# Designs tried in a protein design run: designed miniproteins, single chains, continued (3). Part 39

Each design is a single chain, and the fold is of that chain. pLDDT is the mean over its residues in the fold that is shown.

## One batch from the design tools (miniprotein)

Design m9427
Fold by ESMFold2-Fast:
Structure m9427 (fold): chain A 74 residues (1-74)
Amino acid sequence: EAARLEELAREAERRLDPEFVERLVKEAGERVKAAVAAGDLEKAREILREAIREALLAAGLSEEDAEAIAEAAA
């Protein structure tokens, strides 16, 4: 399963709009920095996981596969 999820993640990376990725990274990065500054590392991980999930969904992955990859990556 891990190898399959890695392959799906590479496929998604090729399909993503660079401008969409830039916006997502900027927004998620600011929210993660705020959570870390507040000492809430759990919230920071949740924000990162959700951002990865949104990127994978935008690339055409199923909700199940996007969630599994995001959970493993965060």
Scores: mean pLDDT 75

Design m9428
Fold by ESMFold2-Fast:
Order: structure tokens, then sequence, then C-alpha cells
Structure m9428 (fold): chain A 63 residues (1-63)
């Protein structure tokens, strides 16, 4: 995937989670529609970014 597109997906997706309190699935769906990428790809990118951040800003949601 294009690195610039990946960064936009990560940034917008994390913003939706942090600002709107959206779930990973909700954020992934919205960025997938916005950037014209498959939902599974958007979700994977967001998961990788959340793992990289190590949840420094917020506690991981209970599952």
Amino acid sequence: MDPELREKISRDGLRLIEEQGKTLDEAAREVAEKYGVPFEEAKRILLEELQRRGDAARAAPPA
C-alpha cells in the first residue's frame, strides 16, 4: 500500500477513535469508505498503529 495513503488512514482512523470514541470497526469502516480501500485493510492498518503506540494515551478497551 502507498505509504502516504497508509499514514492518512492511520491518522484519520485514530482521530475517529480518540475524538469521537468510535470502535476500531467503526473507524475502519469510515476510513475505508473515505479512501476507497477494503475494510479489512483499513482495520489491519489501524490495529498496527494502535500496537505501535502501545496505548500510551489511553487504556486498552476491555474485550
Scores: mean pLDDT 74

Design m9429
Fold by ESMFold2-Fast:
Structure m9429 (fold): chain A 59 residues (1-59)
Amino acid sequence: ARLGRDLLVRNGGLSEAEADEIVALAQAGDLEAAARRLQRLMGLSPENARRAAEFLRAS
């Protein structure tokens, strides 16, 4: 969904390419890989990165 991608770019400060990669991982069901990238790029805690990845999968 476009909502998750737009959230990462506008609120997370990610590039469009980085946001699209994370959304693709989450929508493919690879929540661990999506969460690891959110931790690295946005400095989220493991718990918050997992919640964000689950939100992106649902969006």
Scores: mean pLDDT 78

Design m9430
Fold by ESMFold2-Fast:
Structure m9430 (fold): chain A 110 residues (1-110)
Amino acid sequence: LKLAENLYKKGLEYAEKGNIILADLYFTSAAQLYVEAGEYDKAIEIAEEGIKLFGENNPFALTSLAIAYLAKGDYEKAKEYAEKAIQHSPTNTVAKRILEEAKKKIEEKK
């Protein structure tokens, strides 16, 4: 996915320049495009790198992690990241839906 890769590279360029706000936005946009393309491992890799560099504060990056982990069957991590996304953005309807689905899947396994 060339656009997502180009956004990730722009994020690295801004991080090197010390512009963490733009870097985080580009990393988040790249992760979102990988989620949309179904490339969940790459989405997780980029979103986790962004959290390591910029902190666990971007609700869109956290939502991308929740979606990707849900799709991979890691329901506990999907729940964790969805809850964190809601803490930073209480009106995030996507994160709320992922949280409900993750909880349902966890209950079905007990």
Scores: mean pLDDT 82

Design m9431
Fold by ESMFold2-Fast:
Formats: sequence, structure tokens, C-alpha cells
Structure m9431 (fold): chain A 80 residues (1-80)
Amino acid sequence: MDQREEIEKQLKEYIKKMREALKKGDKEKLKEYAQKLKEMAEQAGLPEVAKAAQKVYESENPTEEDIKAVEEALKKAFAK
């Protein structure tokens, strides 16, 4: 359904903003975007994406690898 495509786009946008925050060293915004991504993924019924986002939020020092894990979970969730 079109609504699912819109959710996918929004989740991808948050992942992009998380990468931008990481590049700028803004860990507070990175965690904020991770929390919003988790909430949206939970509402959309995507538990693996929500779990990956939770790990970014709970991490003391989130890395690019943590963000890539969220992207991978998202790709699997929307792979057909």
C-alpha cells in the first residue's frame, strides 16, 4: 500500500539525519533521531528496525556501523 511506501521514506529520512548528526559530532541529535526512528518503526510494526534503532539510542558512543545496522534491518523489512 502507498502508506507503507511513505513510512519507508520517513524511516530512510531519519537514517540520513542520523548520519548527518554523526558526521557533525552531534550525539544528542543522533540519539533524538534514533529515538524517533524507533518510535515510528514500533508504530509501523517493524520490531527489528526498532531494535536496531534502540541500540543506537542506548549506545554511549554510536558509530556508523550502528547506523548501518538500522539501514540493513530496514532493507530486510521492506524487501518485498
Scores: mean pLDDT 81

Design m9432
Fold by ESMFold2-Fast:
Structure m9432 (fold): chain A 72 residues (1-72)
Amino acid sequence: GYSLEEILKLIGEVLRAIGDLLDAELAVEKAKKAGDEEALKEAEKALEEAKKALEEAKKKLEEAIEEEKKAE
């Protein structure tokens, strides 16, 4: 089973991924306001990568919680 330390590390990974997602969303908004189509494309690509990273981090945390939940 997962230790409390490992679960806290996985929570930390999710929180970091959320931060990266918010930064990417902010970059998209700034590019839209500037009317910079090249910056917008790069920001949208970073946003998709950040969304995937968050889903992976969330899945790892959910798997760890489900394993602990099945302990008894």
Scores: mean pLDDT 82

Design m9433
Fold by ESMFold2-Fast:
Structure m9433 (fold): chain A 66 residues (1-66)
Amino acid sequence: RDAVLAAAREVYRLYKELGNEEKAQQTLLEIDALYREGRLDEALDFARRSVDEAQTELEKKKKMLE
């Protein structure tokens, strides 16, 4: 539901900030596919894991900039 949509938007935003538009779109499509199949819990879990992955990549990029 709304939680899945919110998580999907956050994932897209994070990967866009990383400059990885392709991965942002691919991740959003996978979340959408799970959502359309009625696999809401899996869609939310996948979205949350994708947010964590993107945040980790962003932190690494920040440290490399230092």
Scores: mean pLDDT 76

Design m9434
Fold by ESMFold2-Fast:
Structure m9434 (fold): chain A 69 residues (1-69)
Amino acid sequence: MEELLEKAREAAEENLKEAKESEDPWRRELLKGVALALLAMVRGIARNEGDEEAARKAEELLEELEEEL
């Protein structure tokens, strides 16, 4: 789970970076949506597996990302 969470964080950060650099409003919103969806999916998987620590970390990252949006 930790490895999946770390990969999702890296992917979310890359999508957010591309969103910030994009001048196309549609592309920006799409990339932001992908970043949020990646973290939300990992949170859901962690909860289903009973990994409370990974679920908590995913929730914290999701909250941080939402604040940057």
Scores: mean pLDDT 79

Design m9435
Fold by ESMFold2-Fast:
Structure m9435 (fold): chain A 67 residues (1-67)
Amino acid sequence: MKKEEIEKVLEKLEEILKEKRKELQKKGVVIDAEGTGKWIREQLEKLMGKERAEELLKELLELDEKL
């Protein structure tokens, strides 16, 4: 996956997260880390498809493991 593609997906994800945070705050709903991770994966699959979302998540996990 190219850096430019990753940046575009992350920008869209940030916008969706910002909207979701406002919605959840208004509803008084608290999502745990596990629920948040599942929701992020679902949003990535919607934005770029399942294959690309899995590639991105794998690259991010590998980067985190190295850092």
Scores: mean pLDDT 68

Design m9436
Fold by ESMFold2-Fast:
Structure m9436 (fold): chain A 66 residues (1-66)
Amino acid sequence: GHPEVDALTRERLADMSPLAAERYAVARAAGASEEEARLRGQAQEENPEDTDLANKLYAARVKELK
């Protein structure tokens, strides 16, 4: 990929909690865009004890992008 995109991906992973970083990486591996994966990581950071709520917030935020 483009060097800036690769650098941004690494910065996102470094700034996230371990669980949020894992969810971000899984979303990217599943074909999510960088923005969609970022929303998944942020939703988990906001809801570290509730992965189901994080998934629902992620889905709602992705709909706002479309």
Scores: mean pLDDT 71

Design m9437
Fold by ESMFold2-Fast:
Structure m9437 (fold): chain A 60 residues (1-60)
Amino acid sequence: MPMLAVATRDQGPTTPAVLGLKKGEKVEVLREYSDGMVEARSLATGKTGLVGADGLEIVE
């Protein structure tokens, strides 16, 4: 099953590579990078981008 996470805070897209999220938004974790960034897909919008791992809580 895909690894799911929930955004713990609102996050605006500060660059084109960063995924904008709202608190409580569910994402699918696609890849984790060694610098603490995660490539994720929003389940609400289907968009992909980078999110700081500190802003996500794994739910599965």
Scores: mean pLDDT 74

Design m9438
Fold by ESMFold2-Fast:
Structure m9438 (fold): chain A 72 residues (1-72)
Amino acid sequence: GKVVVSGPGAGAAGAAASAGAAARGFHDEPTLEGTKENMVVSGVDGEALKAAAEAARRAGEGAGAQITVEAL
């Protein structure tokens, strides 16, 4: 699965999503790519995907970033 973050603060939200996935005991580093306005975090599933999405939402909250979650 993947988390796509678009809009202001997407870079910070994407980084937070990656960190959130790692914190949940994810064994491989999620792939983080894009610009500060459009970030994609891929290679996450299940609880790690949910944690990444929540971290992105929290980090993007004040900046108005839009988060899209794609589950497998």
Scores: mean pLDDT 67

Design m9439
Fold by ESMFold2-Fast:
Structure m9439 (fold): chain A 66 residues (1-66)
Amino acid sequence: RTGVVVATPAARAAAEAYGREAKEKYGFDGYEVVVAPTEEAAAALAREIREKTGLPVEPVSAAFTP
């Protein structure tokens, strides 16, 4: 099954790494990276995707990036 990673643009590389790890370690068939403009938007979108789809969603943001 597929999972989703939601990241800000600054955290995109980290989100892609998490997606790769989830495919290899947790046996996911696919992992999609979704980019949101802000950390707050990423958290909100991650919650919405989880509620609407039931997919595992990993919000990734750079804590020290604006």
Scores: mean pLDDT 66

Design m9440
Fold by ESMFold2-Fast:
Structure m9440 (fold): chain A 74 residues (1-74)
Amino acid sequence: SSLLEELEKLLKEELERLIKEKNLSPQEADALRTMREWYLRELRELNDERDPKETLKVFTEMAKALLESRRALS
């Protein structure tokens, strides 16, 4: 499989882990799914993402920032 396919799998697994671990609301889960779709689209367009571990770390940091921002506004 391609590197992009591996990244898609890793990002999906991380998203499902966050939903379960942090007891995300349906709205929070949908926001993270939208962010994941956007991030994957960006990675495809750039065609320059090399390190799956770094990509996963960036996604997790973005997800945490999004969740903190949403929860702070409630």
Scores: mean pLDDT 76

Design m9441
Fold by ESMFold2-Fast:
Structure m9441 (fold): chain A 91 residues (1-91)
Amino acid sequence: ASKEEIERESALSLAIMQIDLGIEAARKGDFETAVELAESAKKLVEKTDIERKEEIIELLEKAIEAARKGDAEKAVEYLEKAKELLSEAAS
């Protein structure tokens, strides 16, 4: 594996972890933390050349907007969808 391949796989794994933490933060009403984690995941995804990258970024942006509005249900839904696509891209 090249350094670039290892860095991509690490970025995807970290993005998935950030999303998991963001889901839990949103569920407990910690919207500030949920936004920070979703923004961190978005930056990690932006560094990769994966399939469905733009779709994943759009879902993370929708999750950030929902969290900023205090909409836990929508924030969790968008984060879970982004995680599913990221997990498929990482596999």
Scores: mean pLDDT 84

Design m9442
Fold by ESMFold2-Fast:
Structure m9442 (fold): chain A 142 residues (1-142)
Amino acid sequence: MQELLNEFRKALEDRDIKKAVQVEELLFRSLASGPKEVSIPLLAFHVVAEEEAARRARELGDEVLAQIEETAGGIAYRELQLRVGRILSDEEIRKLAETVKDEELRAAYEAIKRARSVEELREAVLRLEEALLKYVEKIVIP
């Protein structure tokens, strides 16, 4: 899994939308295979975080990162709906995301909101993926 994070970093540097999205899809599929009690709140958290990252990327003028994060958010949203077995409201998704108390995930999300440059936002997104990967290792691969 460390190789996936290195591939994601390189895809962001190379502005390779297809490769970045493929890496995130593998990560979300691994998360969706975990216990529902953990995977559902985490998928909801990532829907919220990826939406914020896409919004911040557009505000900072990085349309490539915005497309990557918007597509990744859509994948997390799809996996969340499939895992729950019904369509969730935006309020239900936010409420589920708020149950995630992991300090590294929350710190990465706060870094995304506070990013002042494309470089800061890219680092914040990489920290989010690293924190997710550590969490997937705890719940999917004990």
Scores: mean pLDDT 83

Design m9443
Fold by ESMFold2-Fast:
Formats: sequence, structure tokens, C-alpha cells
Structure m9443 (fold): chain A 65 residues (1-65)
Amino acid sequence: DIEEFLKKLEEKIAKLEEEIKELEEKLKKETDPEEKKKIELEIQIKEGMIALLEGMKGYLKKVQS
């Protein structure tokens, strides 16, 4: 149960990390200052989501202990 949930959290984190990687590549090629700010904000939001999911993993691992 908890192990399956942890695996699903890891899968979601991996997907967010790939999305951030794609956004970082897009940011390197972007020349429009407004679009750069939008991409940077989207990266920050996704990084925040990863932090939240990693926090959930930490709590679940403590419950297993």
C-alpha cells in the first residue's frame, strides 16, 4: 500500500523533472522577456510541486518506520 503510493509519487516527480528540463531548454532559446518570465514562473511552480511531493514521501517513510 504505502510502497505503491511512494512509487506513484516518484513517477510524478520524475515527470515534473522532465517537464522542467524541457522548460529550461525552451528558456535558453527564448528571446521575448515576457515569455522568459512566464517560463521561469512555470519552472518555479513545478519545483514547488516536486518539493511538496518529496515532503509527502518523507512523511510516508516515517510512518513506515
Scores: mean pLDDT 85

Design m9444
Fold by ESMFold2-Fast:
Structure m9444 (fold): chain A 63 residues (1-63)
Amino acid sequence: MEEILELAERALKDPNDEEALRRLNELLGLHLSVPFLRALILQFQREHPEGTAEGLVNYLRGE
């Protein structure tokens, strides 16, 4: 759990961190392309400018 939150925090600070995006994709089992995952993260930040790492993880899981 902690590793996923650390990767989500990295992705929120730098959506171009491909290593963080790739690992987050694998750990969450999303099977998305890195560009698509980046687009979802950018959309989350736009909709939730004060969003947390936990919020991003829930968003990516589709709740």
Scores: mean pLDDT 81

Design m9445
Fold by ESMFold2-Fast:
Structure m9445 (fold): chain A 66 residues (1-66)
Amino acid sequence: MSLEQLQQAAQSAAQSVADSGLPPGVRELALPGGGTLRIEVAADGTVTVTVSQGDLSATASAQAAP
């Protein structure tokens, strides 16, 4: 997986989580095949997702559509 692919995955995940309306908090998921997905939902509804795999990481932020 390339850094560009990780960035695309992080962006898609951030928007999906924002649209799902998850409550504020930090959540961390282990990915099959190695890697970690960290989801942070702020009190204002801003979602930050960090995807890490090997030596690569990408971070994206999103807010729910009105």
Scores: mean pLDDT 77

Design m9446
Fold by ESMFold2-Fast:
Structure m9446 (fold): chain A 90 residues (1-90)
Amino acid sequence: FKDAPVGTVLPAGRYVRGLIIAEDPAAGTVTLKIVPSDLPLFAPVAGVVRVPRSSIVGFATPTEEEKAYFGSNEDLAIARLDRDTTVVAA
């Protein structure tokens, strides 16, 4: 997947699905490498986003394609964006 440009805004109320690649316990945030989804309410873009850990609503088993993309068998976090969230540099 090709990442969306840095500065792309994902609107509040969207869901994202991605691998947790970093955590910041002091800020209460996690960094997600997200994959695009065509499901209603999901973000249709790949990229890196920083979200509150509290926004994570669950975890899902990665597909074989997602495992290959990430190089990981870890479950992907599903987060609901409670605010507009900007794509950041990886």
Scores: mean pLDDT 81

Design m9447
Fold by ESMFold2-Fast:
Structure m9447 (fold): chain A 98 residues (1-98)
Amino acid sequence: SKEEKIRELVENVRKRLEEARSLDEMIQTLRDALEKIKKEFKNEDDFLEAVARILRVAGEVLDRKLAGMSPEERQAARDRFQQAVLKLLSELFGAKPL
């Protein structure tokens, strides 16, 4: 049931990311999804697995949306997205271990 819950959540987030009309909407969709997971998964391992799967899906959706762009435009969009995701994770969860 936990695995099914993670799968349903990830697929719902995939659909919302695919419907996003801008990079900013994708980032907002990720923020909302990560906050929801944080509230729903009290176990750290389940939480981290759900986060990893959502970030994987976000990268896949971004690559598909960028497929028609120039290499320079794709790289710029990927860099902006990666920087935004790192800031989001720092703000919501903290990258505490170094």
Scores: mean pLDDT 81

Design m9448
Fold by ESMFold2-Fast:
Structure m9448 (fold): chain A 100 residues (1-100)
Amino acid sequence: MIKESAFKAALKTLSPEVQKLAEEILKDPNNYEAMEKLIELDPEFAIPVLKKVIEKDPNNARAYLLLGKAAKKVGDTELAEEWFKKAIELDPNYEEAKKA
């Protein structure tokens, strides 16, 4: 019977701040400040949230840039490179992101 208690304990590991940031991002896909904060607090959880943003707005270059930063923070360098490439294809000004 450890399954139910462990599940409820795991849900409590998501801070109310992380949950609020995710909800705000999904309601306003241009809230880049909330996206950056979510990446700082929980980069693994930021990835699926940001994927929802790009599904609704596939031309959102900054969301792709931030998705790449989140992937890099979780150690997925190949995924990060793919998302940075898409960001640059949509907005060439983000080419500098590859140098950082």
Scores: mean pLDDT 74

Design m9449
Fold by ESMFold2-Fast:
Structure m9449 (fold): chain A 80 residues (1-80)
Amino acid sequence: GEATEDAAVEGAIKALEGIETGDAELAREGLEKIVEEVKKGGIDKESAIESLRDLAKKAREAGHEEIAKIAEEAVKEIEK
């Protein structure tokens, strides 16, 4: 894969790991990485928003409301 796509995949892995472990800082690192790759034009905006909304849902279902909020804030940053 290309560096930008690889960075997005790494971000998604970190976000999911943070959700599974309840590590808000790890989840934030992953989510911020996804946002940065979207801003660079390396990821389709629509696909990224859908992925971030899915991550927010997973975090909320896991009882990690703080992580869900971080993911929702990431969606708003992309929607700018």
Scores: mean pLDDT 79

Design m9450
Fold by ESMFold2-Fast:
Structure m9450 (fold): chain A 88 residues (1-88)
Amino acid sequence: SSMMEKLRELEAPYRPAVERAAELARRFAEEHQTPAAELLARVLERNAENGDAAVAELTAAVFLTVSRKLGDERLAAVADEILDILAE
């Protein structure tokens, strides 16, 4: 198996947390309706489909940084909540 396949096997127990994070991001994107919120939802949905838990955490951390630079307090709050979900 490739390195990515082996990482996904190791991360399989964390898939439910990634799925919850993706669901939260999708609900937020439907309410907030910004390009950044939509992109966060799409990336986390793909991470949930693939079982990429570490990539999901890095994605949320990047969006937290970007949201603070843009002054998007709502996106920052959701990115923080997603990081908390992924830490479970």
Scores: mean pLDDT 85

Design m9451
Fold by ESMFold2-Fast:
Parts: C-alpha cells; sequence; structure tokens
Structure m9451 (fold): chain A 71 residues (1-71)
C-alpha cells in the first residue's frame, strides 16, 4: 500500500472511532436507565460501573446522559 492510502485509512478510522464512541456511550446509558427503572441496579451502583468501564471524560458524558434520560 502507498503512504497516501495509509494516511487515508488512518483518517477514516479516527473519524469512525470518534463517531462510534458517542453512539456506544448513548446505548450504554439507555441500558443503565432501563436497569435503574426496573430496580435491577441503584443509581450509585450505576455510577460505580460507569467509572469502572469508561475513561473519566467518557464517564462524565454517560452520567449526564443517564441524568437526562431519567427525567
Amino acid sequence: MTEEQRELAREIADTLLEKAVPALADMFAERIVKDIKEGKITREEADALIERLFSPEEAEYVRKKVDELLK
């Protein structure tokens, strides 16, 4: 492969990852909200799980999304 093809592939991959991470975070937040509403986990347990699975920045996004969906 040419260097041009490698650069393009990397750029596409970075763009897809940037788009995919928010989508996965949203899906996870929706599942957590469902489990809280069904009484399967507490909000405190959900917060602990989010902090364990995500980076600090991603965890903040997921927690905010959970708050929005619970209202």
Scores: mean pLDDT 73

Design m9452
Fold by ESMFold2-Fast:
Structure m9452 (fold): chain A 76 residues (1-76)
Amino acid sequence: MSVLEKVVIEEGKKALEALENGDYETAEFYARVLAVGLKKLGKTELAEGIQKAIDDKNWDEVKELVEQAIKEARKA
């Protein structure tokens, strides 16, 4: 597992914790950082999906895509 994959997992966990607490501003920040990391890992479709969900304020979709990103980063 690379340093970048560990960063994706850690930022993703922070985004999910913020969503659970109803802190959408903090969740947006960490989810956007996660999306940058995903693009660097070649996971462009996931990164774009997260950005779109944030722009639409679809927090249920943000949660699902962030959980998927963490699972994929853990496999590497």
Scores: mean pLDDT 84

Design m9453
Fold by ESMFold2-Fast:
Structure m9453 (fold): chain A 77 residues (1-77)
Amino acid sequence: SLVSEETIDRVLAERPEEIARIEELGREALRLREEGAPEEEVEALLEEGLRLAAEALGVDEAQLERLRAAKAEAAAA
């Protein structure tokens, strides 16, 4: 797994504001998608959320790059 449950629990306890921001971005992205907003706008919010999650969970730049590559590959399929 990319993230352990123990790591998530720790971040929730130590960084509740960052988790709240990530959840806010995810909720906004879902709302925009449901309203038929352009995928580029939805993707921008999801990318910001992914960046914040990686930072809060201690995911390094190399791991974040792998996640971006996987997302791009999925979009190209």
Scores: mean pLDDT 68

Design m9455
Fold by ESMFold2-Fast:
Structure m9455 (fold): chain A 65 residues (1-65)
Amino acid sequence: SKELAEETARLAAEGKVEEASKLGEELGRKAGGDKANELIGEGMVLAKEGKIEEAVELLTKAGEL
């Protein structure tokens, strides 16, 4: 969901990597597949770089797969 994607990006940006990873795994579990996991990883990297809007877009897209 978009809410889960936004929370994942926020936690990653705050440096809460373990918490962000747990939510990212939940997002990938709901969406499924290697493509979703790739988008989640890319989104988390963008969030850590402070590109929150771009991170949320990728994480939301992953959750909709």
Scores: mean pLDDT 74

Design m9456
Fold by ESMFold2-Fast:
Structure m9456 (fold): chain A 61 residues (1-61)
Amino acid sequence: DGTVDQEEVAEAFLNAIVGIAKSTKKYEEGKELAKKVAEKLGASEELLEEVLERLEKLEEE
């Protein structure tokens, strides 16, 4: 109905995945989940790429 911004919903879910991955140290699982969630919610490729980069940086620390 257009009353909700789907990109903002996707961003909120992807940010939650990043937080959970950092807390649990399950970065590979976080990346796979982020890809699936982005695809299902129609998130932009740019948003997904940003989230995946954040997960990779956290994995190296």
Scores: mean pLDDT 78

Design m9457
Fold by ESMFold2-Fast:
Structure m9457 (fold): chain A 67 residues (1-67)
Amino acid sequence: SRAELEAELRAKLLELGLSEEEADRAVEAARAGDWEEVGAIVEPKARASKDEELANEVTALALALAG
């Protein structure tokens, strides 16, 4: 379900090092298809984490959620 995708994306964003507020904003932006906002929130944390697998999972979930 879309709700399950949102929950998974949120959990992965928190694992990536985002705050609760940043994760919630990124999920909302992804749901709206606002890729500029998603990138602005997620990219700095993805680069800092150096966890390429987790960053790829976040990208895949966000893309699935946007449609």
Scores: mean pLDDT 83

Design m9458
Fold by ESMFold2-Fast:
Structure m9458 (fold): chain A 97 residues (1-97)
Amino acid sequence: SLEELVAELEAKLAAATPDDWAAVLEEVLARVREAMARLSDLEEQRELAGRVAGAVHRAAEALIAASTDPAQVAAIRAGLLAFTAELSRLVAEAEAA
């Protein structure tokens, strides 16, 4: 279900560390892309994207707040920006279909 997928992705993001952040974001995006390809309802696609966007922002904020390394903070922010840009592209692609 959409609820089960979101819960799984939220848990994965919440468990992310600075060292695996990029890999976690890549896996989450792959799972979102797979789910969006299977969903035929634009409202459900937007709900998935919105909930995942909220989860990734919360995870990034937590990692940034816990970090004392400026290079690590920069990498976390860069990952967040790339993730949100790609997520927005996936939503735009769904809206154009």
Scores: mean pLDDT 87

Design m9459
Fold by ESMFold2-Fast:
Structure m9459 (fold): chain A 62 residues (1-62)
Amino acid sequence: SMVVDYYGEGLGWSKAEFREKAESLLGKVISQEERETLVRNAPKGAVLYLKGNELVAYTVPK
C-alpha cells in the first residue's frame, strides 16, 4: 500500500481552521471532493498523507 503526499495550496484556511478540519477527517476514508477541498484550502507548507483514500496523517507548518 502506497502513501501519497498532497501539499496545501494556501487558498482559504488558517492553520487553526485546517487543523480542525483535518482532525475531523483523520483516520477516515475521504471523497475526492473532500481531498481537493483540504488540499486547496490547507495553508502553504501543510502536508496531507493519504493511504488509498484514507487520511492517515497531516502536518501544519510551524
Scores: mean pLDDT 86

Design m9460
Fold by ESMFold2-Fast:
Structure m9460 (fold): chain A 63 residues (1-63)
Amino acid sequence: GAEKEKLVEKAVEEARKQGKYDLAKKIEEAKDKLTLEQAKEILRLVLLKKFEEAEKIVEEAMK
């Protein structure tokens, strides 16, 4: 839905702003497999600079 798409877009933008280009690419590639809750948590973790935890959620969604 639109809410999930907006959260994914914000997470990708924030990761790019923080120089985490590989993470931003992984989030964008996973967008259709992420739940709304996973998208919210990824954005929260990226804002907190917990990049490894954010990447773990992305990798779990891609399995």
Scores: mean pLDDT 86

Design m9461
Fold by ESMFold2-Fast:
Structure m9461 (fold): chain A 120 residues (1-120)
Amino acid sequence: MITLTESGGGTFKAGSSVTLSSKISGPVEKLFQVGWYRQAPGEPLRHVASIDMLGDVSYAPEVQGRFTISFDLEKKTAYLNMNNLEVSDTAVYYSYAQTLEDAIDGKVAWGEGVEVTVVE
């Protein structure tokens, strides 16, 4: 079973940068994809960024050019580097991980979420 231990949330000023991290435990050698979703107040859960084990990345249009996702295999940790924060980035950020088997079965391991609040 995959588990995710998240860090890096808090309250930040608009225009600042923050890095969220998610440390992955369990069969990390079987990982296919890791990423983040977010849920802003009054909005549905939305995709933010993904990276697969081939290094292919995907970003939501709203964050493209500002956010960067990476995965450190040795540290078993995914990072979401969030640059030039906007008040509209205020959300709960959920990291996720899938094995290829989990992806085929429509199953996802989720972190508990970290709150990011961006103020002027």
Scores: mean pLDDT 87

Design m9462
Fold by ESMFold2-Fast:
Structure m9462 (fold): chain A 96 residues (1-96)
Amino acid sequence: MKEKAIEALEQALKEIDRFTEAVKAGNVEEARKEAMELIKKLGEFGDLTGRPIEAIRLQMLVLSALVAAEMGEYDAAIDSLNAVKERLKKLLEEVK
């Protein structure tokens, strides 16, 4: 796999942590900002690896987490983000 794909996955993992902290703080504006950055990085990963369907699936989970956070369902948002994080860790192992 390409070094850029590994970098994109590592950056996505960092963005998930920032998104999770914003959700825990109840800062919906910051959560939206972090979610949009994460979506961009997932799109880059899809383009770099030829995995657009996997990227779309992960982007949909991120959007679902953002909607849950906006509705005040913070536990559901965090659970969705943890699922994305575990999938990204598996993808990172696959590209190494």
Scores: mean pLDDT 81

